# Designed miniproteins, single chains, continued (4): the designs that were tried, part 96

Each design is a single chain, and the fold is of that chain. pLDDT is the mean over its residues in the fold that is shown.

## One batch from the design tools (miniprotein)

Design m15343
Fold by ESMFold2-Fast:
Structure m15343 (fold): chain A 106 residues (1-106)
Amino acid sequence: AKEGAERAAEAIREGAEADGGRGGAIAGNYGSLKAEKAGGIIASMGMGSAAVAAAVGETAGGRESGIEMGKKGGEAAGRGAEADGEKGAKAAAEGAEEGAKLAREA
């Protein structure tokens, strides 16, 4: 069965959608209220880190703090992508093995 590969793909997609959805929602709120600020955050930190950059920008106004939090957000997103990729590869291999076994038993 290809079920393992499909679950891995769904887990990666859900993780990306959840992270992107949260960042996009915050950036969208800033876009409707403060388009200039939202544009700056998206340009400097990207979609995935927009939530962190927006929070720091709103409360502290500190450029140094914004850069530091953006780096931490980017590193966390990178580690998440690596972990999801490794988990996805393992699930895909397991799904392929199950599919091959079912084909032999048919």
Scores: mean pLDDT 41

Design m15344
Fold by ESMFold2-Fast:
Structure m15344 (fold): chain A 84 residues (1-84)
Amino acid sequence: SHMKKKVEELLKEAEKIIEEMEKAVDAGDFKKFFELYKELQKVLGEIAKLVEEANDEDLKKEVEEKIQKLDERLKKIGEKARKL
């Protein structure tokens, strides 16, 4: 599916942004962290729109599982930030 491929590319982009967010926290660069968070929100919004447009229950389930893993990673980054 063309929609599935685009969603997979956006999920990889979201993962890259989260990786850069962790690096920003490690460096104490909270300005960059918040700029990256804003970019992440835009990417996640586009994923949500594409999933709704596809009307594909299997794709929706796969995306929900991948987003759960990204949310777990964000939670760990947030805990790291609180200890600084």
Scores: mean pLDDT 85

Design m15345
Fold by ESMFold2-Fast:
Structure m15345 (fold): chain A 81 residues (1-81)
Amino acid sequence: GLEEAERHRELGERAEKEGDWVAAAEHYILSGRAYYESGDFEAAAQHYRLAAKMAERAGMEESAKILYDKAEEARKLAEAQ
């Protein structure tokens, strides 16, 4: 739900601030997924983009590509609302 999305967003922001790019990416993925499941596609797109950026910083290039694709998919769904 939305509360789950917000918890993972806060954990992702904390991990990002600490320089833990892998943990930040994982939390932003979970946040994006929870926003997506709740129908908040704009927030889902934003958090998948944040996860992709963290994946890039962690050297996970293929994961970053997948996450950017998920963000673009969610952005298109947001525009359709």
Scores: mean pLDDT 89

Design m15346
Fold by ESMFold2-Fast:
Structure m15346 (fold): chain A 112 residues (1-112)
Amino acid sequence: LDEAVQEILEEINKRSKVRITTPTLADIALAALRLGDLELARRYTEMLLEFGKEMGSEILLLTAEGLRALVEGRPEEAIRLFEEALRKAQEINSNLIPLLELAIEYARELVA
């Protein structure tokens, strides 16, 4: 990973208080979005969407749909999807909570 991707992973690690030793598909997609690499973000978002379908994980599917909305320039829709995913993630104490909080923050910056 390049330096900028490492910096965003460090921010996620600070929020979770847990070390991310291996970046997840969602971590890479969000980092790519923040760097403006829409092609990389789209690729990892599609991989996450497929993985979520295979796992039957509604939280992963909502997270992937939110990331896809950001890639497509629809941040208001992305916020709604991430907030639904965050609510469900909180019900099960999911490790996606810090990523979802960062994604919502980023999406809100795009609509402000």
Scores: mean pLDDT 77

Design m15347
Fold by ESMFold2-Fast:
Structure m15347 (fold): chain A 103 residues (1-103)
Amino acid sequence: SMKLINIQFVLLAEISELYYQLKTNKILQDDPEVQKLLEEINKLVSEAISKIESDPDLAIKLVQEIISKVEELYEKLKDKDPKSAQQAGEVKKRLEDILKELE
């Protein structure tokens, strides 16, 4: 469906942008907690994308896990890099907005 394509685009584009920025940020690239969360988020995104059409209920649960991990990332970034924290917050909001489209 058109809505599923939009969800795939948001997950791939928004998370990939955040991933690239945090991997290339000179303060955060050596932060083990931030790097661990990024890898966990990236893995969950890949799993969610693979399940969107075949198992939408599991895809919804995976997106909820991604939201939880992005919130954890936001909390760790607030004291280290406020601009990156703002971007993580915006990604979380977009993910919350798309949950209703996974029905």
Scores: mean pLDDT 80

Design m15348
Fold by ESMFold2-Fast:
Structure m15348 (fold): chain A 115 residues (1-115)
Amino acid sequence: SLEEVEADIEAELERVKELMLETWKRHPDMPLVMFLFLLSTALAEAARRVLRKHFPDLPEEEIDRIAREVGKAAFKAAYEAYKNGDSIETIVEKAVQAARDVLLKAAREFLERKR
């Protein structure tokens, strides 16, 4: 159901957020651009896990396409927040929101196909 997919999206995104904020805290000399790439990659991998779990019949190429779109959207949102001088917490939140938007749109579309 959409409710089950949404719950797993939120759980995975919350875990990535916590992991990335802890990663930043543990690596004070990490270049910010490197952190943004790691954040975007972690969000793309979260997307793959949700899609494989809820849509096991989905082709790997389709999963790769959506994960790539999640990563691109997350990086763009995070980089714009960085350019605006936002805090690391706000940068991560904006990346997570962008990832959520892409994932929810894809999940709704796939659930419609299974009707």
Scores: mean pLDDT 88

Design m15349
Fold by ESMFold2-Fast:
Structure m15349 (fold): chain A 75 residues (1-75)
Amino acid sequence: VEKYEEDSEVKKKINELVEEGEKLFEEGDYVGAADKYAEALELAKKHGLPTKSIFEAELEASVEVLKEAVDKVFK
Protein backbone atom coordinates (compact mmCIF):
# COMPACT_ATOMS: atom_id res chain seq x y z
CA VAL A 1 0.00 0.00 0.00
CA GLU A 2 2.68 2.54 1.01
CA LYS A 3 5.30 1.54 -1.57
CA TYR A 4 5.91 -1.51 0.60
CA GLU A 5 6.28 -4.07 -2.21
CA GLU A 6 8.33 -1.79 -4.46
CA ASP A 7 10.66 -0.77 -1.63
CA SER A 8 11.19 -4.43 -0.69
CA GLU A 9 12.38 -5.28 -4.22
CA VAL A 10 14.54 -2.15 -4.33
CA LYS A 11 16.13 -3.07 -0.98
CA LYS A 12 17.03 -6.51 -2.35
CA LYS A 13 18.72 -4.97 -5.39
CA ILE A 14 20.56 -2.41 -3.24
CA ASN A 15 21.80 -5.20 -0.96
CA GLU A 16 23.06 -7.17 -3.98
CA LEU A 17 24.92 -4.12 -5.33
CA VAL A 18 26.48 -3.42 -1.92
CA GLU A 19 27.60 -7.05 -1.56
CA GLU A 20 29.13 -6.93 -5.05
CA GLY A 21 30.89 -3.68 -4.16
CA GLU A 22 32.27 -5.14 -0.93
CA LYS A 23 33.68 -8.12 -2.82
CA LEU A 24 35.32 -5.90 -5.44
CA PHE A 25 36.77 -3.66 -2.72
CA GLU A 26 38.26 -6.71 -0.97
CA GLU A 27 39.81 -7.76 -4.31
CA GLY A 28 41.41 -4.32 -4.67
CA ASP A 29 39.14 -3.29 -7.54
CA TYR A 30 38.30 0.10 -6.05
CA VAL A 31 36.93 1.47 -9.33
CA GLY A 32 34.52 -1.47 -9.66
CA ALA A 33 33.57 -1.22 -5.98
CA ALA A 34 32.87 2.53 -6.28
CA ASP A 35 30.70 1.89 -9.34
CA LYS A 36 28.58 -0.72 -7.53
CA TYR A 37 28.20 1.46 -4.44
CA ALA A 38 27.27 4.45 -6.63
CA GLU A 39 24.52 2.37 -8.30
CA ALA A 40 23.20 1.31 -4.89
CA LEU A 41 23.30 4.91 -3.63
CA GLU A 42 21.43 6.22 -6.70
CA LEU A 43 18.74 3.57 -6.29
CA ALA A 44 18.38 4.23 -2.54
CA LYS A 45 18.20 7.99 -3.15
CA LYS A 46 15.53 7.61 -5.84
CA HIS A 47 13.34 5.58 -3.47
CA GLY A 48 13.93 7.59 -0.27
CA LEU A 49 15.78 4.76 1.48
CA PRO A 50 18.71 5.18 3.93
CA THR A 51 21.86 6.26 2.07
CA LYS A 52 24.43 7.07 4.77
CA SER A 53 26.21 3.69 4.97
CA ILE A 54 26.17 3.25 1.17
CA PHE A 55 27.52 6.78 0.69
CA GLU A 56 30.29 6.13 3.22
CA ALA A 57 31.28 2.93 1.39
CA GLU A 58 31.25 4.69 -2.00
CA LEU A 59 33.32 7.55 -0.58
CA GLU A 60 35.90 5.14 0.87
CA ALA A 61 36.27 3.34 -2.47
CA SER A 62 36.50 6.67 -4.34
CA VAL A 63 39.22 7.88 -1.95
CA GLU A 64 41.27 4.75 -2.70
CA VAL A 65 40.82 5.35 -6.45
CA LEU A 66 42.01 8.96 -6.02
CA LYS A 67 45.02 7.90 -3.92
CA GLU A 68 46.15 5.48 -6.63
CA ALA A 69 45.58 8.06 -9.38
CA VAL A 70 47.46 10.78 -7.45
CA ASP A 71 50.35 8.39 -6.75
CA LYS A 72 50.69 7.61 -10.47
CA VAL A 73 50.12 11.12 -11.88
CA PHE A 74 51.77 13.38 -9.29
CA LYS A 75 54.90 11.41 -8.51
Scores: mean pLDDT 76

Design m15350
Fold by ESMFold2-Fast:
Structure m15350 (fold): chain A 84 residues (1-84)
Amino acid sequence: SMEEQRRLEEARERTEELMAGARSLADGAENSTLKGALVNAEQAERALDEAIELGKADPEMLKRAQETRAEVRARVEAALARHA
């Protein structure tokens, strides 16, 4: 239906926005104090959890959200390790 297609498009747009936001938070973690990096890490995890939940509506979108989660987690781990 047109309404189903519209909801799917809105979910895709929101998921792309959340993935971009998570990458931006990873950038913030890489360029911050330890406290700032921890805050950015927590916010990135929340954005990624929401992206994955929305991504369940489309298998391709879910795959991209999962790949983005792996990428952002690795970046955040590396950023936090620099402060250890």
Scores: mean pLDDT 87

Design m15351
Fold by ESMFold2-Fast:
Structure m15351 (fold): chain A 88 residues (1-88)
Amino acid sequence: LSDEARRRLAELHQLGLEGNLEGMLELVEEELRRAEEGDRDALRVARIGAQMLLDGLAVLIRKQGETPKLRELRARAEEILRRAEEIE
C-alpha cells in the first residue's frame, strides 16, 4: 500500500473509533470510485473499509436493534463490497 492508502486506512480506523459510520461510508464510497478508475490501492482500502463498516454495523444492530438508518448504511456497505469484488 502507498503512504496515501495507509493514511486513508488510518482515517477509516479513527472514524470507526468515533462511531462515525456515515463518515466511514462516505470515505469508502470515494475509494470505490477511485478503484473503478483503476486505483488498486483504493480498491484495497474500499474492501477493507467496507468490511470494517459492516462489522461495526453488525455490533450496533445487535446492541441497539435494526433501525431504518442502520439498514440503509448496511445495504450501501454491502453494495460497495460486492462492486469491489467485481473489480478484482
Scores: mean pLDDT 84

Design m15352
Fold by ESMFold2-Fast:
Structure m15352 (fold): chain A 86 residues (1-86)
Amino acid sequence: AIEKARKILEKAENAKTKQQALDAIDETLKLAKENKSLFPVTRYTALLLRIIGYKIDAELAKTDQQARDYAVKAARDLLEAIEEAE
């Protein structure tokens, strides 16, 4: 889980377009759902809501840079949550 989360963070940090940033957020959401059992229900729900919020913000972002910043936040939040759980 940690290794996959780190790779998604690298994709987010290297996103050159808004679409690449959104793709990284979708991979972040998928990995969070695949690893649901690592988290207490309340922490999992809070994590999902934060990542969904970042996805909405990235979709509304006016620049590729703003979208990338939200993708990095989403990927980092997931990585930190997995590291805290393991």
Scores: mean pLDDT 84

Design m15353
Fold by ESMFold2-Fast:
Parts: structure tokens; sequence; C-alpha cells
Structure m15353 (fold): chain A 86 residues (1-86)
């Protein structure tokens, strides 16, 4: 189903973007706290968009397990970045 495939691709795209922002955050020195906050906001935005796309994909395809796993992976990445700020 074309719509389900498109939503899966959207979810995966947002996952890759969130991962890139998390990797940038983890590589920044602690002096760059303002930049880390900007990147964290961008990562969180991509997680929200991936969750929306993943929900649509699961609904159309019936493959809830794949969507849930990807969303959990993204949440863990953002949590790792958040812990660096604390």
Amino acid sequence: MEAAERLKAEMDRHYEEAKKYVEEILSLPDSQEKEKNILLAKARNHVARAENAGRGYARLSGDKETADKRIEEMRKLVEEAEKKFK
C-alpha cells in the first residue's frame, strides 16, 4: 500500500534527522549549552513527527511492532541527549 510505505519512509526520515541532532549534541562541549538546547528542540520535533507518521503506518499496514520499536529507539536517543544537559 503506497500510503503506508510513504508514512514508513517519513518515520525513518525523521528518525535519521533526530539521530543526527542527538549525535551533534553528544559531540558539543558543555560551553555550548544554548546550541545544545536548540538541537534538542529540533530532535524532539522530529520524534513527534516520526510518532505521527509511525502511528499512521501502523494503522494502514497493521505492523504496529515495527512502528513501536522505531519510536522507542528514538525516545531512547533523545533521553541520552537530555541526560547530557543535566
Scores: mean pLDDT 81

Design m15354
Fold by ESMFold2-Fast:
Structure m15354 (fold): chain A 89 residues (1-89)
Amino acid sequence: SLQQAQQQIQQLGQQAADLLRSAGHDDLADQVQSLSQGGVDALNNKNVVLAKSIADNLRGLADWARSQGLDEAADLIDQAADLLEQAIS
């Protein structure tokens, strides 16, 4: 359901942000939290274009995190992006 997708996106974003903060990446953690919340808001407003843009931004952050060896955080961010894309399909 949409509500389940929104809850999972928030949870995954929060888990990724917590890992990023633990690794000393507070600014990126704030970005991931902001984008995850923005994705939930885009779904609530049925803004498909914004949701797709946010998913693309999350994937960019995941790619960067993976390049820094933060694979667990990157995987959580990618999962949030996947759920956001699935919810607008």
Scores: mean pLDDT 91

Design m15355
Fold by ESMFold2-Fast:
Structure m15355 (fold): chain A 88 residues (1-88)
Amino acid sequence: SERDRQLIERAEELLKEAEELIEQAERALQNGDLDQARDLILEAQGLLNQAKTLVDQSKADVSELRKRLEELEKRIDQLKDQLIAQVK
């Protein structure tokens, strides 16, 4: 349906924004900018949560979007582990 297309399109936009923030967080951690990395991780998590809500509301096949969500959530978990390891 048109509604499902709009939900999917918005979810894809949120996933793209989250991926860009994750890449920025990865660079911030490499540079030792722990506060910046933490803020970027929190922003990316917020976008992924919004995307997950839209995906869950869709009645269309969202298998590919769910897979992409899982991959980005895994990257965030890895970044959080790295951040914790650097904070004594």
Scores: mean pLDDT 86

Design m15356
Fold by ESMFold2-Fast:
Structure m15356 (fold): chain A 61 residues (1-61)
Amino acid sequence: NVQQLANEITGELVESTGDPEVDIERAQKATQAAIDAITKAIQQGKSDQAEQAGRDAVLKV
């Protein structure tokens, strides 16, 4: 499940800044980046690399 994996990666890598608005914006951007990267990896036949692609995408946000 792409959405579930993206949510888990975002929760693991994106830490709270103490500002709820900033935290929500960062989490949304990170989750979307992870979904896009995971989906692209799966579409390219690289399902075994999908989690790593999601993690790399979140770290760039």
Scores: mean pLDDT 80

Design m15357
Fold by ESMFold2-Fast:
Structure m15357 (fold): chain A 89 residues (1-89)
Amino acid sequence: MEETIERLRRLLKEGMRALEAGDVEGVRRTAEEAARLLREAGDEETAEALLRAAEGAIRLVEEGRTVTAVTSFALSGIGAIFNFELRAK
């Protein structure tokens, strides 16, 4: 569990940096890896919510709304990690 939470936190930071850089492929890659970790842990609902949040953030970046994209993704990522921690303990 601890290793999974650490990996999720790292992926969240990587995704936020990718959004700030306008790296759409990097955002998708980090979100897909985080979703895979959540699915492997049995949390399909949080995985799907995170993937939807990533696509929403990508759309905002493509529209030039980078600050809004980073904030939205950060809140969704924090929520995903929190839900995972609560369900695991």
Scores: mean pLDDT 79

Design m15358
Fold by ESMFold2-Fast:
Structure m15358 (fold): chain A 80 residues (1-80)
Amino acid sequence: SMTPEQLRWEQIGEVLLALGQVELAAQAFQQADPSKPAPNLQSLRTFVQDPAYDAFRAAALKKFAGTEAEAEALRLIAEH
């Protein structure tokens, strides 16, 4: 089971991915599960271009609007 900190990083990663920030999303997902290798960047880019992802993107942006996960994702974008 994920710890609260790992769940937070997963949520930040979902927001970053929905915002098209593939490299930052991969870093956030690595923080969510440090025991796993970082996600493959080309695979993530292909995944977010799939029309099937559009519904998940819209749902993620709606779900995390005004949350700490959105605020942290935007902070990471501004710093990079």
Scores: mean pLDDT 84

Design m15359
Fold by ESMFold2-Fast:
Structure m15359 (fold): chain A 78 residues (1-78)
Amino acid sequence: EEVEKAAKEIDEAYKQGREALLKKISELFKNGFDLTLEALRLVAEKYKDKDPEKAKFFQFLIDALEYYRAWQARKAAA
């Protein structure tokens, strides 16, 4: 399952550092916006009880990407 694979890669990149994480998210984003969002949601769900701060961080990334998508859609409609 591509979503689970992407979630695993995101979690592993997070362990390498913020720079590696952002690069991995950028790469995944180019291959599919919805896939990237679902992968981020899966990571947030895994950590919601174990590491709430990590879960909040990934939720922030989800919110930021959804905002960016909405902005892009408005730009395309104009």
Scores: mean pLDDT 77

Design m15360
Fold by ESMFold2-Fast:
Structure m15360 (fold): chain A 83 residues (1-83)
Amino acid sequence: AKEKAEEAIEKLEYFVKHPGIKAEESPEEVLKKFTTEGTKLKNDVINLAKEQNASKEFIEETEKKLNELIKEGEERYQQALKA
C-alpha cells in the first residue's frame, strides 16, 4: 500500500512538472489524459490500501494528497490552455 501510494504521488508530481505534450497532442487532450489516469491511480491505490487493511488515517491522508496533486495538475494544464 505505502509503496503504491508513493509511486502514484511521484508519478502525478512528475506529470505536474512535465506535462508531456507531444506536437500532435493538444493541451486539452493532455489534460483529459492526466485527469483520467490520475483518478485511476487514486482509486487503485485507495482500493489496494483497503484490501491490505491500512489504517483509516493512512487512507484519508493518501486520498487527500492524491486529490491535491490532481487538482494542481488540472489547474496548471488549464492555465496552459488559456495562454
Scores: mean pLDDT 73

Design m15361
Fold by ESMFold2-Fast:
Structure m15361 (fold): chain A 100 residues (1-100)
Amino acid sequence: SMEERIERLAEELIKAKTVEEKEEIVKRRREEGTSEREIALAYAKALAQLRNATIRLEVLEDGRMRISATFYDANFTTPVVVEEALPGWRAGERRVFEGK
């Protein structure tokens, strides 16, 4: 399922030790045909857990998705903006992921 793919990718990202390793994982998954939606959701989930961060996903009026992150680990930040129309999401819809 999509949820299982997102969870698996998030776990792989969590296990990566460096930003460069995370970038290589994402690059490989894109080359394997993983959708930008699944990558964005997995990345948001991983970042929330790894950085004790609040990750916000917002569907813009034109159907594009924006990801914003607030990190409590001051030594790591990676703003991500993804441009994708998401099936099943409505303009103005928001999601929040929180780290422990």
Scores: mean pLDDT 68

Design m15362
Fold by ESMFold2-Fast:
Structure m15362 (fold): chain A 89 residues (1-89)
Amino acid sequence: GAAQLAQLAADIAAKTESPESVKRVIDRLAEALGDRELAEEFVKRFGGGPAVTALSALHLGAVTPEEALKMSIEELRKKVIEKRIELGK
């Protein structure tokens, strides 16, 4: 779930020791975005922590892939929070 993806983001921050974690975040984000190249670009630009936040926003239907790429990490976090409140989760 989201907790496991957050743990993978922490591993990406360390990333010298966990290349598998980077691949897993990219794979899951690629599935959510429908495009692996966009997923790789997102992780490269924003890092693992922002990528997990974006993945959560996409999974909740709070943002589209195109919107996620244009938003700051703070805006993505706000979208996740707002959508969770709306959905009661």
Scores: mean pLDDT 63

Design m15363
Fold by ESMFold2-Fast:
Structure m15363 (fold): chain A 79 residues (1-79)
Amino acid sequence: SERERALEAIKKKAEELKKKGKELDEEEGIKKAEEVYKNYVKALEDPSIYAELARKAGLDVTPEEVREDLLAVIKRLEK
């Protein structure tokens, strides 16, 4: 299932960023990134919600751009 793969890939990336952030002492930025990824996962069923959540997080993006970025992350994590 594409959705389950997306969830797992985002979770792995968030954990990877979290570990790297702790090593580099960048905890607050990593926590914010994890929250954004968690919201993206929740909004995966509706791309419009993606853009709205991203804009609330300070990102000026379209639903299509957010979805494309998410899919690109999944492809890279599957490598």
Scores: mean pLDDT 60

Design m15364
Fold by ESMFold2-Fast:
Structure m15364 (fold): chain A 66 residues (1-66)
Amino acid sequence: SAAEREREEKLRRQAEGFATLLQQLRGLSEEQIKALSVEELARLIQEIDGSSEATAREIARIIRSM
């Protein structure tokens, strides 16, 4: 559905934003970011923007898939 596609696109943009932020603020390479577990990435996302665990895990999975 259109709503599902919009949600997927928003999550993908959020994932790209967080990957860039982690590289800039933490000095992490793409390889280091992808080496982080979904749990570790989700925790960092929750600390930064206050997202729910479910949303943070979904964004973390997208980051690892990039």
Scores: mean pLDDT 77

Design m15365
Fold by ESMFold2-Fast:
Structure m15365 (fold): chain A 70 residues (1-70)
Amino acid sequence: SEAEEARAREEAYRREHGVARGGDAEVPLSEEQRALAQSIGATLRAIGDAIDRELKTGEAMPPVPLQPAR
């Protein structure tokens, strides 16, 4: 019943704060904002690749492009 208690508590919390009732119950991000988040994720992956290469060569690398592709 721990899962039931946790879920009931969370639902009560959301109801009291109006989140679950038409307020911010829906996803707060638009499709454009989600696309932006995905673009940021791709940029972070490119940065990770650059860091990995720097660690392998032991030499500092120039900054990775913050906007990968259009």
Scores: mean pLDDT 62

Design m15366
Fold by ESMFold2-Fast:
Structure m15366 (fold): chain A 67 residues (1-67)
Amino acid sequence: MTVTITVVGDRPAIDFATGPLEKGETVVIEAPASITVTSEGIVTVVSADGKRVIVGDAADLEIKVSE
């Protein structure tokens, strides 16, 4: 399973390994340990090794999941 996260809105997402992800930037996470969405629309994606944690608002993100 591969998760592709693209920032499509004006608010950046944060990748805690690399820093902010700006509009138009894309990150790919292979076999994530978790993908969570809160009732407030906050998305958190954690890599299998826990070294990458990406947090953003669902309204500003395009998330594609492929196997």
Scores: mean pLDDT 80

Design m15367
Fold by ESMFold2-Fast:
Parts: structure tokens; C-alpha cells; sequence
Structure m15367 (fold): chain A 100 residues (1-100)
């Protein structure tokens, strides 16, 4: 079904974001990068992955994605947990559109 295909796209986006987040958290724990560097790298990866999946999203989901990008960019670069929370909130809104 169309819903199954759209859900698969959202699952893949979430998996790739979580992978990037966990890699950055591991580097932070090891002292390999600063909190500011991690925040900048995570913001870049979020924007890159959103743009990668944007063509596979509905127009309503694309609007949600653009709003999410703006909110994430407005946050302090050191707060990667808050950026992940915003991403998950916006992803939940996209999932809700599919379940309606």
C-alpha cells in the first residue's frame, strides 16, 4: 500500500538519524570531539538526510520537514539531545498523517 511505502521511508530516515546520533554520542564520550562540533555535525547530517528523503514525502510531510529544519537550526549547537527530541516530535506528526 501507499501508506506502507511512506512508513518505510520514515523508518529509514529515523534509522539513519539514530545511527548518526549514536556515532556522535560515542565520539563525545571518548573525548574525540567537542559538544559544539557534535552539534554542528548532527545538524548537517539532519539537514542532509531530510533533503535526501524529501522527494519521497507527501507535500504535507515536506512542510513538516521544513518546519523541523528551522526549529533545529534555532537551537544551540551543543544540544544534540534536544535536536533529536525535535526530530522525533516532527517524525511523530508525519506518522500521525499516515494513520489518519
Amino acid sequence: SEVDKEMEVLVKLKEEILKAYNELKDKLAKGEISEEEAGKLFTEELNKLIDKYLPYLSPEQQEIAEEMKKKIESLDDSDIEKKLELFNEMLGKMVDLLES
Scores: mean pLDDT 82

Design m15368
Fold by ESMFold2-Fast:
Structure m15368 (fold): chain A 88 residues (1-88)
Amino acid sequence: AEEAAEAIGRGGRAAGRSLFEGGNYTGGTAAAISGAGGEFAALLGDGESAARSAQSAYDIAKDEPKASEEGIEAAKRGAEAGAAFAAA
């Protein structure tokens, strides 16, 4: 649970920061909120909500302009961690 939460939170933060630094404040805020929501859901043991929120952060990172490749990759790893946690 803690490992999945950490991966999800890290992914959302990396994607959000990347978008913010690129000047996409709306996308950056949305990615950060989605990542934080997934992290919190994972800590509560809600794997389904954690996976959905982590996937949302990844979708924002890859679909919004100005995200770095590292930010997108981190969000993807968070989404994979969320999906694995939901499947356990």
Scores: mean pLDDT 84

Design m15369
Fold by ESMFold2-Fast:
Structure m15369 (fold): chain A 98 residues (1-98)
Amino acid sequence: MQRTEAVVTIHVELESRELWEKFKERAEELAEEMGASDLAFSDREQKAVFTFVSEEAARKLAERLMELAKELGVPRARVVFYKGISSDEEPEVREVER
């Protein structure tokens, strides 16, 4: 049986540490609102990983993260959605460039 766990990752390129901190704060708030089961951040790589039991919640977070990146004027952001770790489907990738 395939797993139902969904994962959303985001990688951003930000010149400002203040912008990364603001992004992290807002992303954490969004993930908590949507019921993420686990959160991980890498300050050095400017990456975040969010795990969900609900695929629908994970998809909503991916969309909201792209909107947040555009709102904050992030020069480059890549969001990757994984429907399930054992899924035969390719991950869904969204990118923003200024």
Scores: mean pLDDT 74

Design m15370
Fold by ESMFold2-Fast:
Structure m15370 (fold): chain A 81 residues (1-81)
Amino acid sequence: SEKEEVEKAFESMKELLKKTKDLDVVISLLQMLKQEYPHAAELFDEAIARVREAKKLPEEEAVEEALRTIEELKKQVLELL
């Protein structure tokens, strides 16, 4: 189902972030996923902006903020499907 594919994509993104601590990889993945869900484009843009701002924080805090942003975006995207 499309909802299961979305859940898997976001969960994979969260696991990759935990492993790499690389917020730029997350931004790139969010930009790619935005192209697949144009109806949610504004939500993705807000999440990308939030992750970019999180890069100003110390690594641990940046990763935690990015993880929260990814989880919130996942819930919002799933509600639109």
Scores: mean pLDDT 88

Design m15371
Fold by ESMFold2-Fast:
Structure m15371 (fold): chain A 85 residues (1-85)
Amino acid sequence: SARDFAIKNTPKLLKALREGKAEEAAQILVDYAKKAGISITPENLPLIIKSVENFAIGIFGDDPVIREAAKEVEKEVRKLLGLPE
């Protein structure tokens, strides 16, 4: 279920963002959206990324690595889903 996936993978997503592992973070986010029935579009992706970035900053503090990782995650999600820029 989406809930079980979130419980298992939220710590992994946060760790990936903190470590600048954008491809890993992007894959977790795409897999979560698919399980949750969320359609990621060019219009909602920036809002999703901002929410994830703000959540991580709330947990770890404001870190340039996290902010840069969030930007790279947006690019990697666009590539994984074939979304236009």
Scores: mean pLDDT 84

Design m15372
Fold by ESMFold2-Fast:
Order: structure tokens, then sequence, then C-alpha cells
Structure m15372 (fold): chain A 68 residues (1-68)
């Protein structure tokens, strides 16, 4: 639904801000990076029907994995 898509977009914007903060902070604990990956995977699974949102979440997962 359009509401589910708006919720996904808002959640992705918040995750992008958190990931950007993690990329800027080399002291981010590995446990926080793992928690972010888990959160992004759960969000991707919840909105599997939205290919654009899924692609953005996959990109965020890749960015967090690159920090690890």
Amino acid sequence: SDEARRELEAAIDLFERDVRRMEADPSTPVSDLEGMIDSLRLMREAFADDPEGAARLEELIRRVEEIR
C-alpha cells in the first residue's frame, strides 16, 4: 500500500542517517554494526514486495558490511 511505502521510505531515511554516522565514526563497536545489519535485513524481509526499497536496504547492508 502507499502507506506501507511511505513508512518504508521514512525508515530507510533514518537508517541512512544512522549508517552515515557509523561510517563517520571508526570507533563504532562491531556489535552495533551487526545490530544494524540485522535491523536492515528484517526491514528488507518485511517489505519484500517493494523492489526500490529492497534495493536501497541492500545497498545500506553492503555499506555497513564494508565498515566491518
Scores: mean pLDDT 83

Design m15373
Fold by ESMFold2-Fast:
Structure m15373 (fold): chain A 64 residues (1-64)
Amino acid sequence: MYTGPTLEESVALAERVGKLLAERGLTPASATDADYEEIARELGVSPSTARRAARLAAILAKIA
């Protein structure tokens, strides 16, 4: 049913988005839509994909 990326690809994207947020002094919770648009441009993905990847990064950081 879904033709999206694998879990491994999603985790790799989450790591890249997390790094770009950290370089900007941002967290997934503090970043705005404009911040996600710029990150999405750098990674060649949609802003909604970048936002989902940032939320995944935040979730992974809380799951031991």
Scores: mean pLDDT 75

Design m15374
Fold by ESMFold2-Fast:
Structure m15374 (fold): chain A 97 residues (1-97)
Amino acid sequence: STEEVYEVLMETFERMREIVAGHPEAQRIVEEGIKRLEELRKKNASIEELLEVFTETVGRVVATLDAQGALDAARAVARVAVEAGRRIAELHPELGL
């Protein structure tokens, strides 16, 4: 459950890493997000805390790509994030996502 959410979020960040290849500022933000999720996992953080870090990181990545005019990459990041949200909602309907 919490581990399943963690796995979905990490898999999604790995997909984002591929999308942001060639965009150094966005790559840095994705890598920071990955490290923050790893630290939260070590501390047995809640699903809500994992989702907060994920959502914040996605927002920063999309904003950075949009500011650089990398619209296709920004749309691709948003798409994989929405897909992750749907998967988590199916795993944890009690979260009200």
Scores: mean pLDDT 87

Design m15375
Fold by ESMFold2-Fast:
Order: sequence, then structure tokens, then C-alpha cells
Structure m15375 (fold): chain A 118 residues (1-118)
Amino acid sequence: SDEELAALRATLRAAFALLPPEHAAALGALADELFEILRRARSVEEFARAARELVRRWTAALLARETDPAVRAVVEAQGARFLAALERLARERASLAEAARVVTGQLLGLAAELLAAL
């Protein structure tokens, strides 16, 4: 529902506010694009394909500019977990509502691990 999506996005915004501005902005942009893809997707398979490409591009872009080895390690590990979770959503033919919750969990995990690495 729109109310559930708004609540998930509010939870992410609160978590990202704990990070340095550059990391908060990068995660905020990723979250906004993922939820836009989710809102337009007709199936979880369509969502997962577009979301995997976005996560790959985002991870590559961040790693190209990031020099901190601890932050790089977190982005590589969490990026791989995120991609695996998206593959699983498509394979198990999950609902788009389940996809929203999984994406939120992956973004919260990435934010928490980034905060711990800083």
C-alpha cells in the first residue's frame, strides 16, 4: 500500500540521517530510484532485473570514488548480499510488497554497516 511504502521510506530516511552527508545522499538516491522502480514494476521479475542493474551501477560508482578500505569492504559485501536477495525474490516469485520489505532491510543493513565502518 502507499501508506506502507511511505512508512518504509520514512524509516530509511531516519537511518540515513545518522550517516555523513555524502553517504546519506548516495543511499537516499539509491532508495528513491529503487522505490520508483518498485512503484512502476508489473512483476517481481521486472523489478528484480531493473533493481539488480541499479544496485550494480551504484556499487561500482561508489567504489570508483571511495578510498577508505573499511567502507569499500562494506559496500562490496552488502552489495553482493543485496544482489543475492534480489535474485531470490525473482526465483521465489515473491510479491512486490515482500520486495519492498526486503529492499528496505537490505538498505537498513547497508546503512548500519557503513555507520559501523566510519
Scores: mean pLDDT 88

Design m15376
Fold by ESMFold2-Fast:
Structure m15376 (fold): chain A 72 residues (1-72)
Amino acid sequence: EVKFEGLTPEEQAAVIAAVRAAAPDATLKSARKEGNTLTLTGEGDVSQAPAIAAAVKAALPDVTRVNLLLKE
């Protein structure tokens, strides 16, 4: 189950959908939103990080900075 901090239920659904679309084999573990910064942690191929960041920014237009921490 994904741990969320600072996100509405609508934003939580958007993040899950964006990550699944960009990296279907990745497992999202947490998402934290502080102002315009979104921090995501998960497991997956680190080469997919730019695609995940782009998809999340497209889904949440107020987010300007994405920090992504992936474990292989």
Scores: mean pLDDT 82

